Designed miniproteins, single chains, continued (3). Designs and how they scored, part 20

Each design is a single chain, and the fold is of that chain. pLDDT is the mean over its residues in the fold that is shown.

## One batch from the design tools (miniprotein)

Design m8663
Fold by ESMFold2-Fast:
Structure m8663 (fold): chain A 97 residues (1-97)
Amino acid sequence: MAFDPTVVQLNALELAVAVAVSLIPKLKPEDYQEAAEFLRRLAERAAAIPGVDPEDKQAIVDSLNKAAEAFEKGDKEKAVEYLRKALDLIRETIDRL
C-alpha cells in the first residue's frame, strides 16, 4: 500500500482513541484532568489531518472535545459515550477513503 498521510494519521488517531477507551475503567478522579488534556490534544491532531471532509473532521473534533469536557466535569460515563462516538466516526471516515 502506498504511503498516504491521511490514512496514516487517521489510523494513528483510531489507535489512540481505542487505547483511551480501554484505559478509562482504570482511571481515578485525580486522573480526569490529565485525561481531558490528552483528549484535547487528540482533537487538535484530528483538526490538523489533511484530506478529511470538513463535516467528518468537525464531528470527530467535537466528540473528542465533549469527552474532555465530561472528564473536566467528573462525568466518566459521558466521557466514555463521547469517546466511543469519536472512535465510530473515525472508523467510518477511514472506511470512506
Scores: mean pLDDT 84

Design m8664
Fold by ESMFold2-Fast:
Structure m8664 (fold): chain A 94 residues (1-94)
Amino acid sequence: MEKRREALELINQAKKLVDETLKLAREISPEFEKKAEEFKKQVDSDIEKALNLLRDPSKAEEALEIAQKTLENVQKFYKEVRDEYEKARAEREA
């Protein structure tokens, strides 16, 4: 039950962060918006897989691993998008 709660918390964090990432990407360029939309589709797929695994208590560990990897991937992509957003802003202000 604890692993199930942890997995759900990580899934919720990943979902919120991917939505934030998409908002930033839209402000950079249409190309980044497309990349973020493709990334979100992959994240949504991974979340669905983790949620399906959580329906079986014996699969809670597998679901947690997927949730952890998904959040790590979202955090990495968010950093990339944020760095590009800051660069795009600097170019417009310069």
Scores: mean pLDDT 84

Design m8665
Fold by ESMFold2-Fast:
Structure m8665 (fold): chain A 65 residues (1-65)
Amino acid sequence: MTVEEILERAKRLVARGADPKTVAANAVIELRKLGHEENAIDIVSEALGVSKEDIEAELKRILGL
C-alpha cells in the first residue's frame, strides 16, 4: 500500500462521517509501518486538516502512552 492510497482512504472515511482525529491517528500508524516515521504526522495533518497536536493526543490515547 502506498502513502497516496492510505491518504485517499483516510479522506474517504472522513467524508463518510468518521471521526477525523481517529482516522488521522490510524493513517499515521499505517505510514509509520511503511517507514515514514519522522514525517507521518506532518503528512497526515496537511492532508486531512487535523492539527498535529490533536493527532499526537489521539495517538497517545490509542497506544496507551
Scores: mean pLDDT 82

Design m8666
Fold by ESMFold2-Fast:
Structure m8666 (fold): chain A 76 residues (1-76)
Amino acid sequence: EKEKKEQVESLREASKKMRELAEKSKNPEASRSFRRASELYEKAAEAVEKGDFKSARKYVLKGVGYTLRGIGEELD
């Protein structure tokens, strides 16, 4: 239960960080990828709060994928 709260806080912090990267990005494609990552981390946090750890894991993996895509677009 304590670990659950820590996981939710970490995921919300990751979502916030991705949102900030999306807003500061000068590349529209990277901005869209970071925005998608932010949304996925928020969904993961909500899934953890509801005890749906299978959906949470899926959302985290997809969020990581979009984060890496956004970084790749920034490097183009």
Scores: mean pLDDT 85

Design m8667
Fold by ESMFold2-Fast:
Formats: C-alpha cells, structure tokens, sequence
Structure m8667 (fold): chain A 118 residues (1-118)
C-alpha cells in the first residue's frame, strides 16, 4: 500500500540519496518520483517534507544521471501540489540553481535526457 511505502520505503530512499554510488542516488531519486506519481496531494506533501532538501542537493551532483533523476522527482512531487505550493518550491530552487528552476517552469523530457548523458 502507499501508506506502507511512505512509512517504510520513503525513509530508506531518502537515505539512499546520500549514497556514495551515483547509480544508487539516481535509482533512489527515480523511485521517489514514481512514488510521487501515485501519491495523493497530502502524500505528495509528506514526500516533499522528507525528500526536498536531499533532492535539491542532488541538483548540484557531479553525475548528470543523478541531476536528471532529481529534477524528474521534484517535478513529479510538484505536479501533485496546488499551483501556489508549486511556485514556492520553484522559488526555493531558483535561489540555489536558477537553471534547474527554469527547467521545472518549462519542463522538457528531451532536456533531461541531455543532462542524464553528461
């Protein structure tokens, strides 16, 4: 169930976002994105509260695959939230990484595939 995944898997995935292996970090971000796609608005807010700061840190990751996975996860979480809350998330990201904020405002999977190949 989603309730069990948020209780047991989400904390494990958030911890994996700090793994020394970029493949593990990318896979964890990808899985958080998949959880967000299935989440209710309230569940997406819970995911954001636990995962947002670790995912923002991955926007500066040396691995392009990790950066792309983090952007996809943040986009998936935001897509479940009201427009006002989406704007707050984008503004927080813009202060750290204006380019990432622009990608989220004008979301394009082709651009993310290019980043993933870096």
Amino acid sequence: SMEEELRTRLPELVAALSDPDPAVRAAAAEEIGRLAERASEEQAREILELAFRPLMKLLLDPSGRVRAAALRAIHAIMSRLPKGEQEIVILAIEEIDPEAAEILRNYDEEELERIARE
Scores: mean pLDDT 89

Design m8668
Fold by ESMFold2-Fast:
Structure m8668 (fold): chain A 115 residues (1-115)
Amino acid sequence: MKEELIELLEKARKYLEELGLLDEAEKLEKAIRVLEGKGTEEDREVLRKTYELLKPYQTKDGGYGPTGELIVDELAPAYLALNLVTAAYLYLEGKKEEAKKTLEQAKKLAKELGL
């Protein structure tokens, strides 16, 4: 799971940079650093705040969206980033089952985006 999560984070980061979504790409880079044991407490705090922001919008399948649905439109790249950051945070907190569910929803969204 950790290796698969890092691989998808790196792939999504490059994709977001190509789209000009630099703030979202930076959040993914922070998540990668924390997962590799190189992150700062500030990097970890960004992951925590992202999770807390999305927590009320959790779907039954473990994904996150503002309507409780996975968004597949022009906002989908940003929601891919937020779901991956949330999966990383859940993994780091030892909530591996929840992290796995969120990662599976992120993988589904990544596939719809052609990643």
Scores: mean pLDDT 77

Design m8669
Fold by ESMFold2-Fast:
Structure m8669 (fold): chain A 89 residues (1-89)
Amino acid sequence: SFEEQAAAAVATLEAELPQVEALADEWLAQGDFATVEQTIQALADTIELIDQVLSKLPADSEVAARLRALRARLEALRARLEARLAAAR
């Protein structure tokens, strides 16, 4: 089902996010601002896709709750990277 496919995709993103967070901090420390900017764009694109998937799911579903939590984590990471990138200029 669509919900099962969404759940599988969410599980993959949840597993990968800590690695992306760690790598982004390393890229900022190394001055690799181009990779950080690409990462910010990828996070923005992923948030938009999450919003599209959420519009198709029941609001009270477990998958919708996980997507909202994931979205909040992605927005927090994006805001942190944008703030650190701005401070480095």
Scores: mean pLDDT 84

Design m8670
Fold by ESMFold2-Fast:
Structure m8670 (fold): chain A 61 residues (1-61)
Amino acid sequence: MEPSLVDLLREIARHLTPEQRLEAARLVAEYQDEIGKATDPAERQALLDRMRAHLRRLLAE
């Protein structure tokens, strides 16, 4: 199954503590800022992959 970013954000909202939700929101904001600064599509994809990996780790623990 390939979850969309929206599906991952919904899982964060449902399954994490308030403190973990704040950490997830901060992570997303940091990655979105870096993605907005990236001019290379490959760099943007790498940042998206890192963001998804970090969000999945928060959901797992």
Scores: mean pLDDT 73

Design m8671
Fold by ESMFold2-Fast:
Structure m8671 (fold): chain A 79 residues (1-79)
Amino acid sequence: MIKDPLMTPEEAAEQHVKAARDSIERARKLLEEGAPKSQIASHITAAYLHAVAAYLVSGDEAVLEEIKREVDEIWKEFE
């Protein structure tokens, strides 16, 4: 695996948190633009993967619960 020699575990967790939130923001924007469900689902998948990675690094489940809530809200808009 490629290691970033300048990144601490805390910085790695923060990057995953940022990526998860950015992916949710992109999914919400695509939903507002009427994009296909499959395209929105790809960004939701990325958000979950990053939220899980952040949880595994930090042990803090708050971001994972945040992302689960955001995903539920997005899917409800498809009825």
Scores: mean pLDDT 78

Design m8672
Fold by ESMFold2-Fast:
Structure m8672 (fold): chain A 64 residues (1-64)
Amino acid sequence: VLTPYRVTVTATLEDGTVLTYTADILAASREQAEAFARWVADEVRAAAEKQGIKAEVSTEVVEL
């Protein structure tokens, strides 16, 4: 059974800029939804590092 989850990834850049990504996904478990959130967060960190920007990234997963 697939459960709908809302995944929010928030990146705070060193200049104070806040970027938010939100996606509603279907996952077989909360662990799968959290794995997706971690993957997105890792991609955001990698993108920031590639540009020489320091970013603090947080994730939130909520069952819908």
Scores: mean pLDDT 83

Design m8673
Fold by ESMFold2-Fast:
Structure m8673 (fold): chain A 68 residues (1-68)
Amino acid sequence: SPLAELERIRAEAVALYRQHPQPTPEMRDLVLELARLFDEARTASPEEQQKLVERARDILERLRALAG
């Protein structure tokens, strides 16, 4: 489900942030943005949830680039 995928993306982002030796404010802001998308998704329609998944994937990719 889209919610399960959003939670997986959020969990990976949190792990990347927590495991980083020198986390930056930009990395923190991306993790917070993912948390906001997850909160939005819990009350969104299935169609909107799918759009939020695509947005979350983009944010995770940006975080991965910053992390290493």
Scores: mean pLDDT 86

Design m8674
Fold by ESMFold2-Fast:
Structure m8674 (fold): chain A 62 residues (1-62)
Amino acid sequence: SAAERVAAGAAALAAASTGAIRDAAQKVYDNPTDAEAARALRAAAPTGAAAELSDMALQVGG
């Protein structure tokens, strides 16, 4: 499912990052349909793969 792809991407990003980006990615992994968690990730990393992941999570959750 789209939620499973978001969760997998969030897990990979959390494992590959530190600090605020890791913490935000972990929250998306915990609830891949939570639009607030997706917005927090986008705020912490507004460009690149993290931004693309958060946009996908927002489409799944909102």
Scores: mean pLDDT 80

Design m8675
Fold by ESMFold2-Fast:
Structure m8675 (fold): chain A 115 residues (1-115)
Amino acid sequence: LSDSLSRSMSDEEIQGLLDNAEDLIKKAEKAMKEGDISTFGVYASAAGILLSTVRNASKDPKLLERADKLIERIKKLTVESVLTLSSEDSLKMIVNNPYATESLKKAAKEALEKL
């Protein structure tokens, strides 16, 4: 009855992961603006891994709210990269990817319809 399964990370460690994720997102945004898609992908993926770790480890609603806001920021940047920089074949791969988010698939379908 008192088995606390929530001892994987401290709130201070989770806050550190959130700070690192936000820095990585800023670097991804800069790489995107500079047209460096490879660097964008590396920073966005690294930030996504950190935010996934936070979401799985934290029970604090304030830390989870911050993580969700950063996740939405990455999702928006990923959608913008797909719409601006992806070829028709890349957009079709996203539409057919079972692990892609519904929002990303919808954005890819809408981009394909405008080609």
Scores: mean pLDDT 72

Design m8676
Fold by ESMFold2-Fast:
Structure m8676 (fold): chain A 117 residues (1-117)
Amino acid sequence: MEEKQRLLEEILEELVRAVEAIEAGDREAALEHLVRAGNLLQELAALETDPEARALLLRAVDLVGDLAARIAAGEVSPEEAIAGIAEVARLLLEIAERLGIELSEESRARVEEILAR
């Protein structure tokens, strides 16, 4: 449980940093943060024994991968990229609730920051 909470909170931090990089116009930094988020999502999925939560995590991996590819190709606006990250953040909240993981106040504030944009 504690390891899964730590990974989930690290994923959320990488997503916030990706949003900040997009807002700053730093595409390379945004891609680096999304790659790290994807790797952490895969690590969390490997630890997950609940099939439905694992499926949601793998869906989040696919969304992050697709978004990173589209950003790299110059196929999305900053607003579209941020909306894609918000979709991933929402899936992480659904996973946290399903697993009974209580996110820290800091991590919850980070998610709210992403969803407000």
Scores: mean pLDDT 85

Design m8677
Fold by ESMFold2-Fast:
Structure m8677 (fold): chain A 64 residues (1-64)
Amino acid sequence: AAEAAYEGGKRALELGNDPSGTGMAAGQAARDAGNVDGARYAHKASGEGLTPEEVAQAAAEGAK
């Protein structure tokens, strides 16, 4: 699950997609629920030189 979410988030960022905030809401809900997979995914994305905004977006996608 985490690997698929990570790959999906990376592809969305590569395409320059900017969802209408749905991903941010999902990411917030996952953080509130203590979703470890989302946190690990965000950490991995930041290691690839993404900006804080891109890391937040990737975390939101990973929380789906």
Scores: mean pLDDT 49

Design m8678
Fold by ESMFold2-Fast:
Structure m8678 (fold): chain A 103 residues (1-103)
Amino acid sequence: QLISNECKEKALNAITNPNLKEYFSQFSPVELTNALNTLLGPNGPLSSFLPNFPNLDTFCQSDNLDEAAEEVKNALLNAGYPPVAAEDLALFIKTVCQCLKEE
């Protein structure tokens, strides 16, 4: 599923980390979708910590996005990401999925 510009903007507005905002604001919808699928995917840095979410679509289909986001945050922390970055990145992905479910 392609991330729309609307869902990208909602996710950017949900986070507070200026470096992550700048980083993600540079991406087209295709680039952002590919970046998140790479992060979550089986060859990505979170693959050993997130076997239940191999891509963005699987994450967005989760029955409880708050629990799924907590799993992503914990995987990021286990992969060595700073707590502030892990929290904001998990919130970004959750907000993308919430928006995509709204169409």
Scores: mean pLDDT 80

Design m8679
Fold by ESMFold2-Fast:
Structure m8679 (fold): chain A 76 residues (1-76)
Amino acid sequence: MKEEIEEEIEKVRKKIAEAEATDKSPEMQLRIEAARKGIEIAEELLDDLEKAKEENEKVLKELEPKAEELLKEREK
């Protein structure tokens, strides 16, 4: 999931650079500013998601062997 968001941010950044090079209209500049603000918010959220993922991964690692054992036992 995080990788998808990072890819999307990169794509938006490339589009912004392209738009800045080709269209200098005030309307386009406003849209570029909005997109940049969105990227900043997304980057902040990514940091929070990364911390949450690390915490969840630790919990999952501890529970994975137990869950696998329980699933194997209850599969019958």
Scores: mean pLDDT 71

Design m8680
Fold by ESMFold2-Fast:
Structure m8680 (fold): chain A 80 residues (1-80)
Amino acid sequence: SKKDELVDKLLEIFLEIAAANGITLSDEQKAQLRAFLRSLSEEQLRQMAEAAAALPESDDPRLQMAREFGLKALEVIEEL
């Protein structure tokens, strides 16, 4: 389904950004994150991505990661 494809792409983006920042998730953590994303509606996933992308530029690495995730997530959502 389009929702399963969206969830898998969002998970991939998150893992790429996390890895670029030295964060490695275990297989258990990846499975838990996938299950969480699947629990959200497509509208909730879009709203989450929009909120993250709207974050101002910041020197806080966590806010930088969140903003980058939001921007990349919106690009993927637009292409689907």
Scores: mean pLDDT 83

Design m8681
Fold by ESMFold2-Fast:
Structure m8681 (fold): chain A 84 residues (1-84)
Amino acid sequence: SQIDRLTQQGQQALANGDNQTAADYYTQLGILYNSQGQFQLAVDYSQQALSLDPSNKSAQRTLGASYYNLGQTDLGRQYFNLSR
């Protein structure tokens, strides 16, 4: 599946010490899980992406959207503001 492929690619990049590439794959996983309504997984992967690349606007935006959908309105607002 697309999710399995992105997960493997992210883990491989991390194992190679390529934190920026790993962050990009984890950001894509966050976006994909958010689009599927799997908001907690979207949060988990987007947080992992931001731990590797704190300025990643796409990961910040996905965190904002996912937190809003989980009813965590204050966190949702904070991450949307960071993504501006």
Scores: mean pLDDT 90

Design m8682
Fold by ESMFold2-Fast:
Structure m8682 (fold): chain A 108 residues (1-108)
Amino acid sequence: MSREEQIERMLELAEEFLEGVLALVEADPAASEAQRAALRALAEEALARIREVLEAQRDAPLEEVRAAVLGLLGELVVAVLEALPALSPETRARLLALLAETAARLEA
């Protein structure tokens, strides 16, 4: 796989992760409309930051780029859990599992 193909794959995995986070929270009946709107804003900000990192670090070692992307995904999960304390324990566990799964796919 070329460097460009690996960067594109990282972006695709990040986008899939963000879609998964949104789906998990929207499925949780404890989340209000205002909380869902706040989460969409957090996800949009996280995606913008990931795109900035991928562009700025275009010549950095891939391991450093992967670590930066994973760090931003982790920061989003923390922000979601802090903003949405009423989320069910099941939704919280699924968010953490999705992060772990995405981390494994980024390293593959």
Scores: mean pLDDT 82

Design m8683
Fold by ESMFold2-Fast:
Structure m8683 (fold): chain A 98 residues (1-98)
Amino acid sequence: DPLAQLRQQLLQRADDLLDTARSSREPLLQRLRESMRKHGLSEEEMAEMLREGLVASLSPEHAEIIRAAPPTVEAVLDALDEVIALQADRLRQNAENL
């Protein structure tokens, strides 16, 4: 059944997005903290750089979630996790509608 294969692919993509987000969070945070130390950046300065980069690459609806985040690295990454969760939920909804 080609529709069953498409459903499975969408569900797998949703799971892969969430698993990648979870596994990449700590390494990303460590890289960001190292960059802050190397360049003498404050928490607020790094958060604003992350926000600008993410806003430029996301849809308007997802960009608004990033813009609403407090000016800390952790809060911006939490907002990114929310965006990824919404993308995963959309993939799951698309699978249900096949």
Scores: mean pLDDT 86

Design m8684
Fold by ESMFold2-Fast:
Structure m8684 (fold): chain A 90 residues (1-90)
Amino acid sequence: GMKIFNETVELSGKAGELAGKGDEIARTGGDKKEAQELFKKAAELLKKGKETAEKIPDKETADSGVEGLKEAARNLGELAKTLGLDEIKI
């Protein structure tokens, strides 16, 4: 249903917000441990988003949502690597 889809979108958006905050901290010479923790929380939200997307009743929409969250997770890992942060496991 639309509710599950909306929850998936919200989780993805929140993950992006946290990743953006972590990126800013890492790039401006702030606390790298704080940046790592924000990326870890973003990864947890992406994992929850993927699990939520898997529950969408329409298989095509569910598969698309899951793939989108997997892509976001790959992008988060690459960003962490670029910033010299610890490996993000999702």
Scores: mean pLDDT 81

Design m8685
Fold by ESMFold2-Fast:
Structure m8685 (fold): chain A 63 residues (1-63)
Amino acid sequence: LEEVRREIAREAGVPQAKISELFSDEDLEEIRRRVAANPALSPLTAAVAVLRSRGRDTALLEE
């Protein structure tokens, strides 16, 4: 999960602490599974999709 968190933070240009605040361990596991199932998905794209599915504000990662 640390690797996924680090990759999302890098791609989004935000601190890892912000990713930890936005995503639970369950959310990070879902992101990891989505990326593993589809090699064309970036961790950031999967993270945005997970936030959207949870009804959370995706603007924090898109801007």
Scores: mean pLDDT 74

Design m8686
Fold by ESMFold2-Fast:
Structure m8686 (fold): chain A 87 residues (1-87)
Amino acid sequence: MELSFPEKPTPEQIEEIKVTAEGLLEGADYLLATSTNPEAIAHARRAKEYAEKALENIDTDPVKAAKYVLEALRHRQEALEAEMAAR
């Protein structure tokens, strides 16, 4: 199994996952407050859901939290692409 996440993450790796999830949540909230694009808003909501799930799992299952961060990152990217496509 070739995943970038170790089976037993270090405290430093857990902190990085938490900081990334917190940043994704803040970014999603900003986009939800400022965007008028329905597609960007939909993806921002999904990014927020996954970032919140990552934070909920960080203390009990940091590997699962890391996987939620990856899903939040995907939706953040799709939200930004929708914003950039708007003219």
Scores: mean pLDDT 80

Design m8687
Fold by ESMFold2-Fast:
Structure m8687 (fold): chain A 62 residues (1-62)
Amino acid sequence: PLTPEERRRRAREVAERLKKHPNVVKAYIAGDRLVIETKSDDVSEIEAEARAAGVPVLVKKI
């Protein structure tokens, strides 16, 4: 079980990793949600990585 603080920390860690993906333009935390901005609609691997960390994710195409 994770505390809310630990979940937010993991979300930030995932954001930093996802920023390195070729299709990710930006990754950041908004509230308790991880927001990923992509240049592609093929986001399955990005979503899978965020789900593996157990954080709510919102993916936006830029």
Scores: mean pLDDT 74

Design m8688
Fold by ESMFold2-Fast:
Structure m8688 (fold): chain A 68 residues (1-68)
Amino acid sequence: FEELLRKASEVAREALPALRAEGASESTLEEAELVANRDIMGLAERIAKKAGKPAPSKEEILERLLES
């Protein structure tokens, strides 16, 4: 669970710098970051449910992503 969240976070962090390097506007980068965070939270909830664990709160998911 946490390893999958870490991998998803790494992919998002790698993609955002690449977009920035290509001259994407600040508003576009902000939108992409919001979408990535939303998708990661949804993925974390689905993974927890599939693993038979209770769905963590959105705040818990963010803490675990930051911990990673």
Scores: mean pLDDT 59

Design m8689
Fold by ESMFold2-Fast:
Structure m8689 (fold): chain A 71 residues (1-71)
Amino acid sequence: AKVIEVSRDVNLDKLTVDLTVKFDESDPEAAKEAMEKAKNGEYLQVEGTKIVGKVVSYDEENKTAVVRTLL
């Protein structure tokens, strides 16, 4: 499943970025695997980038997560 960036919030005080991502449901099996990682607060890579961050929140109903990484 693709972990696709929806929006970005930059915290200059902490030099961190919070990336809101959504899960591409075009591959249901891969989407379930990525969502299980998000539910467990694991690391996700953002699609089309080298950005890997730790999941700090997960919204199961909307199938979105917030991934935090360093600037």
Scores: mean pLDDT 78

Design m8690
Fold by ESMFold2-Fast:
Structure m8690 (fold): chain A 84 residues (1-84)
Amino acid sequence: PVPSPEESAARAAISGARFSHELGIGPLRGFELPGARIVSVENGRTVVEFDSVEKAEAAKKEVEKDPRFRATLKGNELTVELLE
């Protein structure tokens, strides 16, 4: 099945956190996604701003499927961090 916009945003956030930690990419800022915007990618952390709190909560659940990442929700802003 085709991934939802929330799944795509979650995958982008995971990749940003992983690559900024493992490969030293970044700082990266201001990337648009369907229904979301990547605010920043640096130091093993991705911050994503969603159009709604409900979309942010859905993306948080997708990120939490991978136990290597911590997803923290603050309003419509989701922070994804690599734990290791």
Scores: mean pLDDT 76

Design m8691
Fold by ESMFold2-Fast:
Structure m8691 (fold): chain A 92 residues (1-92)
Amino acid sequence: MAKEEALAKAEKLYEEARKLAAEAARLLEEALATGDEKLFEEAEEKLKKAYELVRKAIEELGKVYGEEVKEKMLEQHEEAEKEDEEVLEKLR
């Protein structure tokens, strides 16, 4: 059944998101050290892409665990994205 494929796809999306988030963290640390606005913009762009991949992963998990789990995970994801945006705003 398609559940194993959905889980495998979600796992790959999470791994890609984790890599982008790690790259964004490095760029953000460099931006804080140098004051380079372009590095802040690159970090934000990578974080936004990471959040998009997590959202896609949650959609795949929704196929396995159902709509309620999907909605709860999306709410948690949106809260995390807002918290990170607030942190980035304070660091500027």
Scores: mean pLDDT 80

Design m8692
Fold by ESMFold2-Fast:
Structure m8692 (fold): chain A 80 residues (1-80)
Amino acid sequence: VYEKLNDPSLSEEEKIALAREHLDEIPALDVMRAMDEGKITGEAAAAFFRARAEEKPDTIEGALYAMMAGIARSSPSIGK
């Protein structure tokens, strides 16, 4: 799934939609670990965290995911 999310030809909206399909399969901690290991791009990780934030609007958890998405987007090559 990370390979598809890392596809630069996908729009931000397409990446968010793809991430939304896998929210139940991939926990946020696994996405963070994948970023640390360089397996997922910051844009792909941001899309995943944005999809999670949209599932929990008006909650502290949703706000934290939105912040994580912003951080991921600003760090597209963590570990390189």
Scores: mean pLDDT 72

Design m8693
Fold by ESMFold2-Fast:
Structure m8693 (fold): chain A 67 residues (1-67)
Amino acid sequence: MVDPKDVAGAGLKLVGLPEEDIKKIQEAIERGDLVKLNEVVEELIKKYPEKAEQIGGGISLALGTVP
């Protein structure tokens, strides 16, 4: 099975997020820290509003909720 953190990393890299921001999301997913994951996602959506849909889609796919 595909690792959720690897799916998130690949998807967010295609969206063009900085590696540092991708790493924060991957760490939150790996630890199962949904509170921290939501905080990082909100920060990124605020910082990159043009990419909000792609960020949400990539994370949803990574968590196994195929849209």
Scores: mean pLDDT 73

Design m8694
Fold by ESMFold2-Fast:
Structure m8694 (fold): chain A 87 residues (1-87)
Amino acid sequence: NDSTQRGRDLSRQALLLGLQGRVDEARRYADRARDLGVGGIAYSRLARGLARRGRFDEARRYARRARDDGDDRGSDRVLGYIDDLQR
């Protein structure tokens, strides 16, 4: 499915922009990936990028959104990582 593949490509861009701390741009890419049916993966990748960048509040927000959009496992991994660092 070309739309699914495009959504996955957009989700990879969301990760890269998240790693750069470019939150608004990363969110726009993740939102576009959601429109193509891969929102869970896109938001968990965005959250992972933000967590690695130390943007923990924003990473928590997008990890929860990833769960809402169907990526429970990706959400749990990001939230667990942040919780361990903020103990």
Scores: mean pLDDT 85

Design m8695
Fold by ESMFold2-Fast:
Structure m8695 (fold): chain A 66 residues (1-66)
Amino acid sequence: SALAEGAGKIAQLLSGADAETAAKAGEAAYRAAMEGKDFEESKRVAQEASGADERTAIAAAGGALL
C-alpha cells in the first residue's frame, strides 16, 4: 500500500539503510500500526522482521504512524 511504501521511504531517508532493509522495516511497522500497536511495539516488530538497526526501526515506526 502507499502508506507501507511511505514508511519504507522515510526509513531509508532518515537512516541511510539500503532500500530492501528499509522496505521490510516499513512494511512490518505499518502492519503493526494497523493492528493497533503503538510506536514502541511497531519499532520492535520492524526490527525483528527486517534485522535493521535501531535507527532504521525508529524511522520505520515513525513513518508508519504518520
Scores: mean pLDDT 75

Design m8696
Fold by ESMFold2-Fast:
Structure m8696 (fold): chain A 96 residues (1-96)
Amino acid sequence: DEEEKEKKKQQLESTKQSLKDIIRIELEEAISLLPEEKQEEARELVEKYLNGEISLEEFLEYLSKHLDKETFENISRVLKALEKKLKEVEEELEKL
């Protein structure tokens, strides 16, 4: 029972880390599509989001002001899907 819990915890921790890495890559790609003068502020918002200081919705609101509608909608969909998966993994970890 304890060995199975430890193995499951390790698998979930690995999945959580992979999802965080994918989210960071997607956030960096989104920043690269912004005008150069907006990229520094966007990176500060990314760090605030990753630290839990702001919501994904606040970060997406900033992107919506500087990206075209189609590009924004595609990025928003991907990031929301990844955040949902990350939250599901975090909830499973809390149950262990």
Scores: mean pLDDT 85

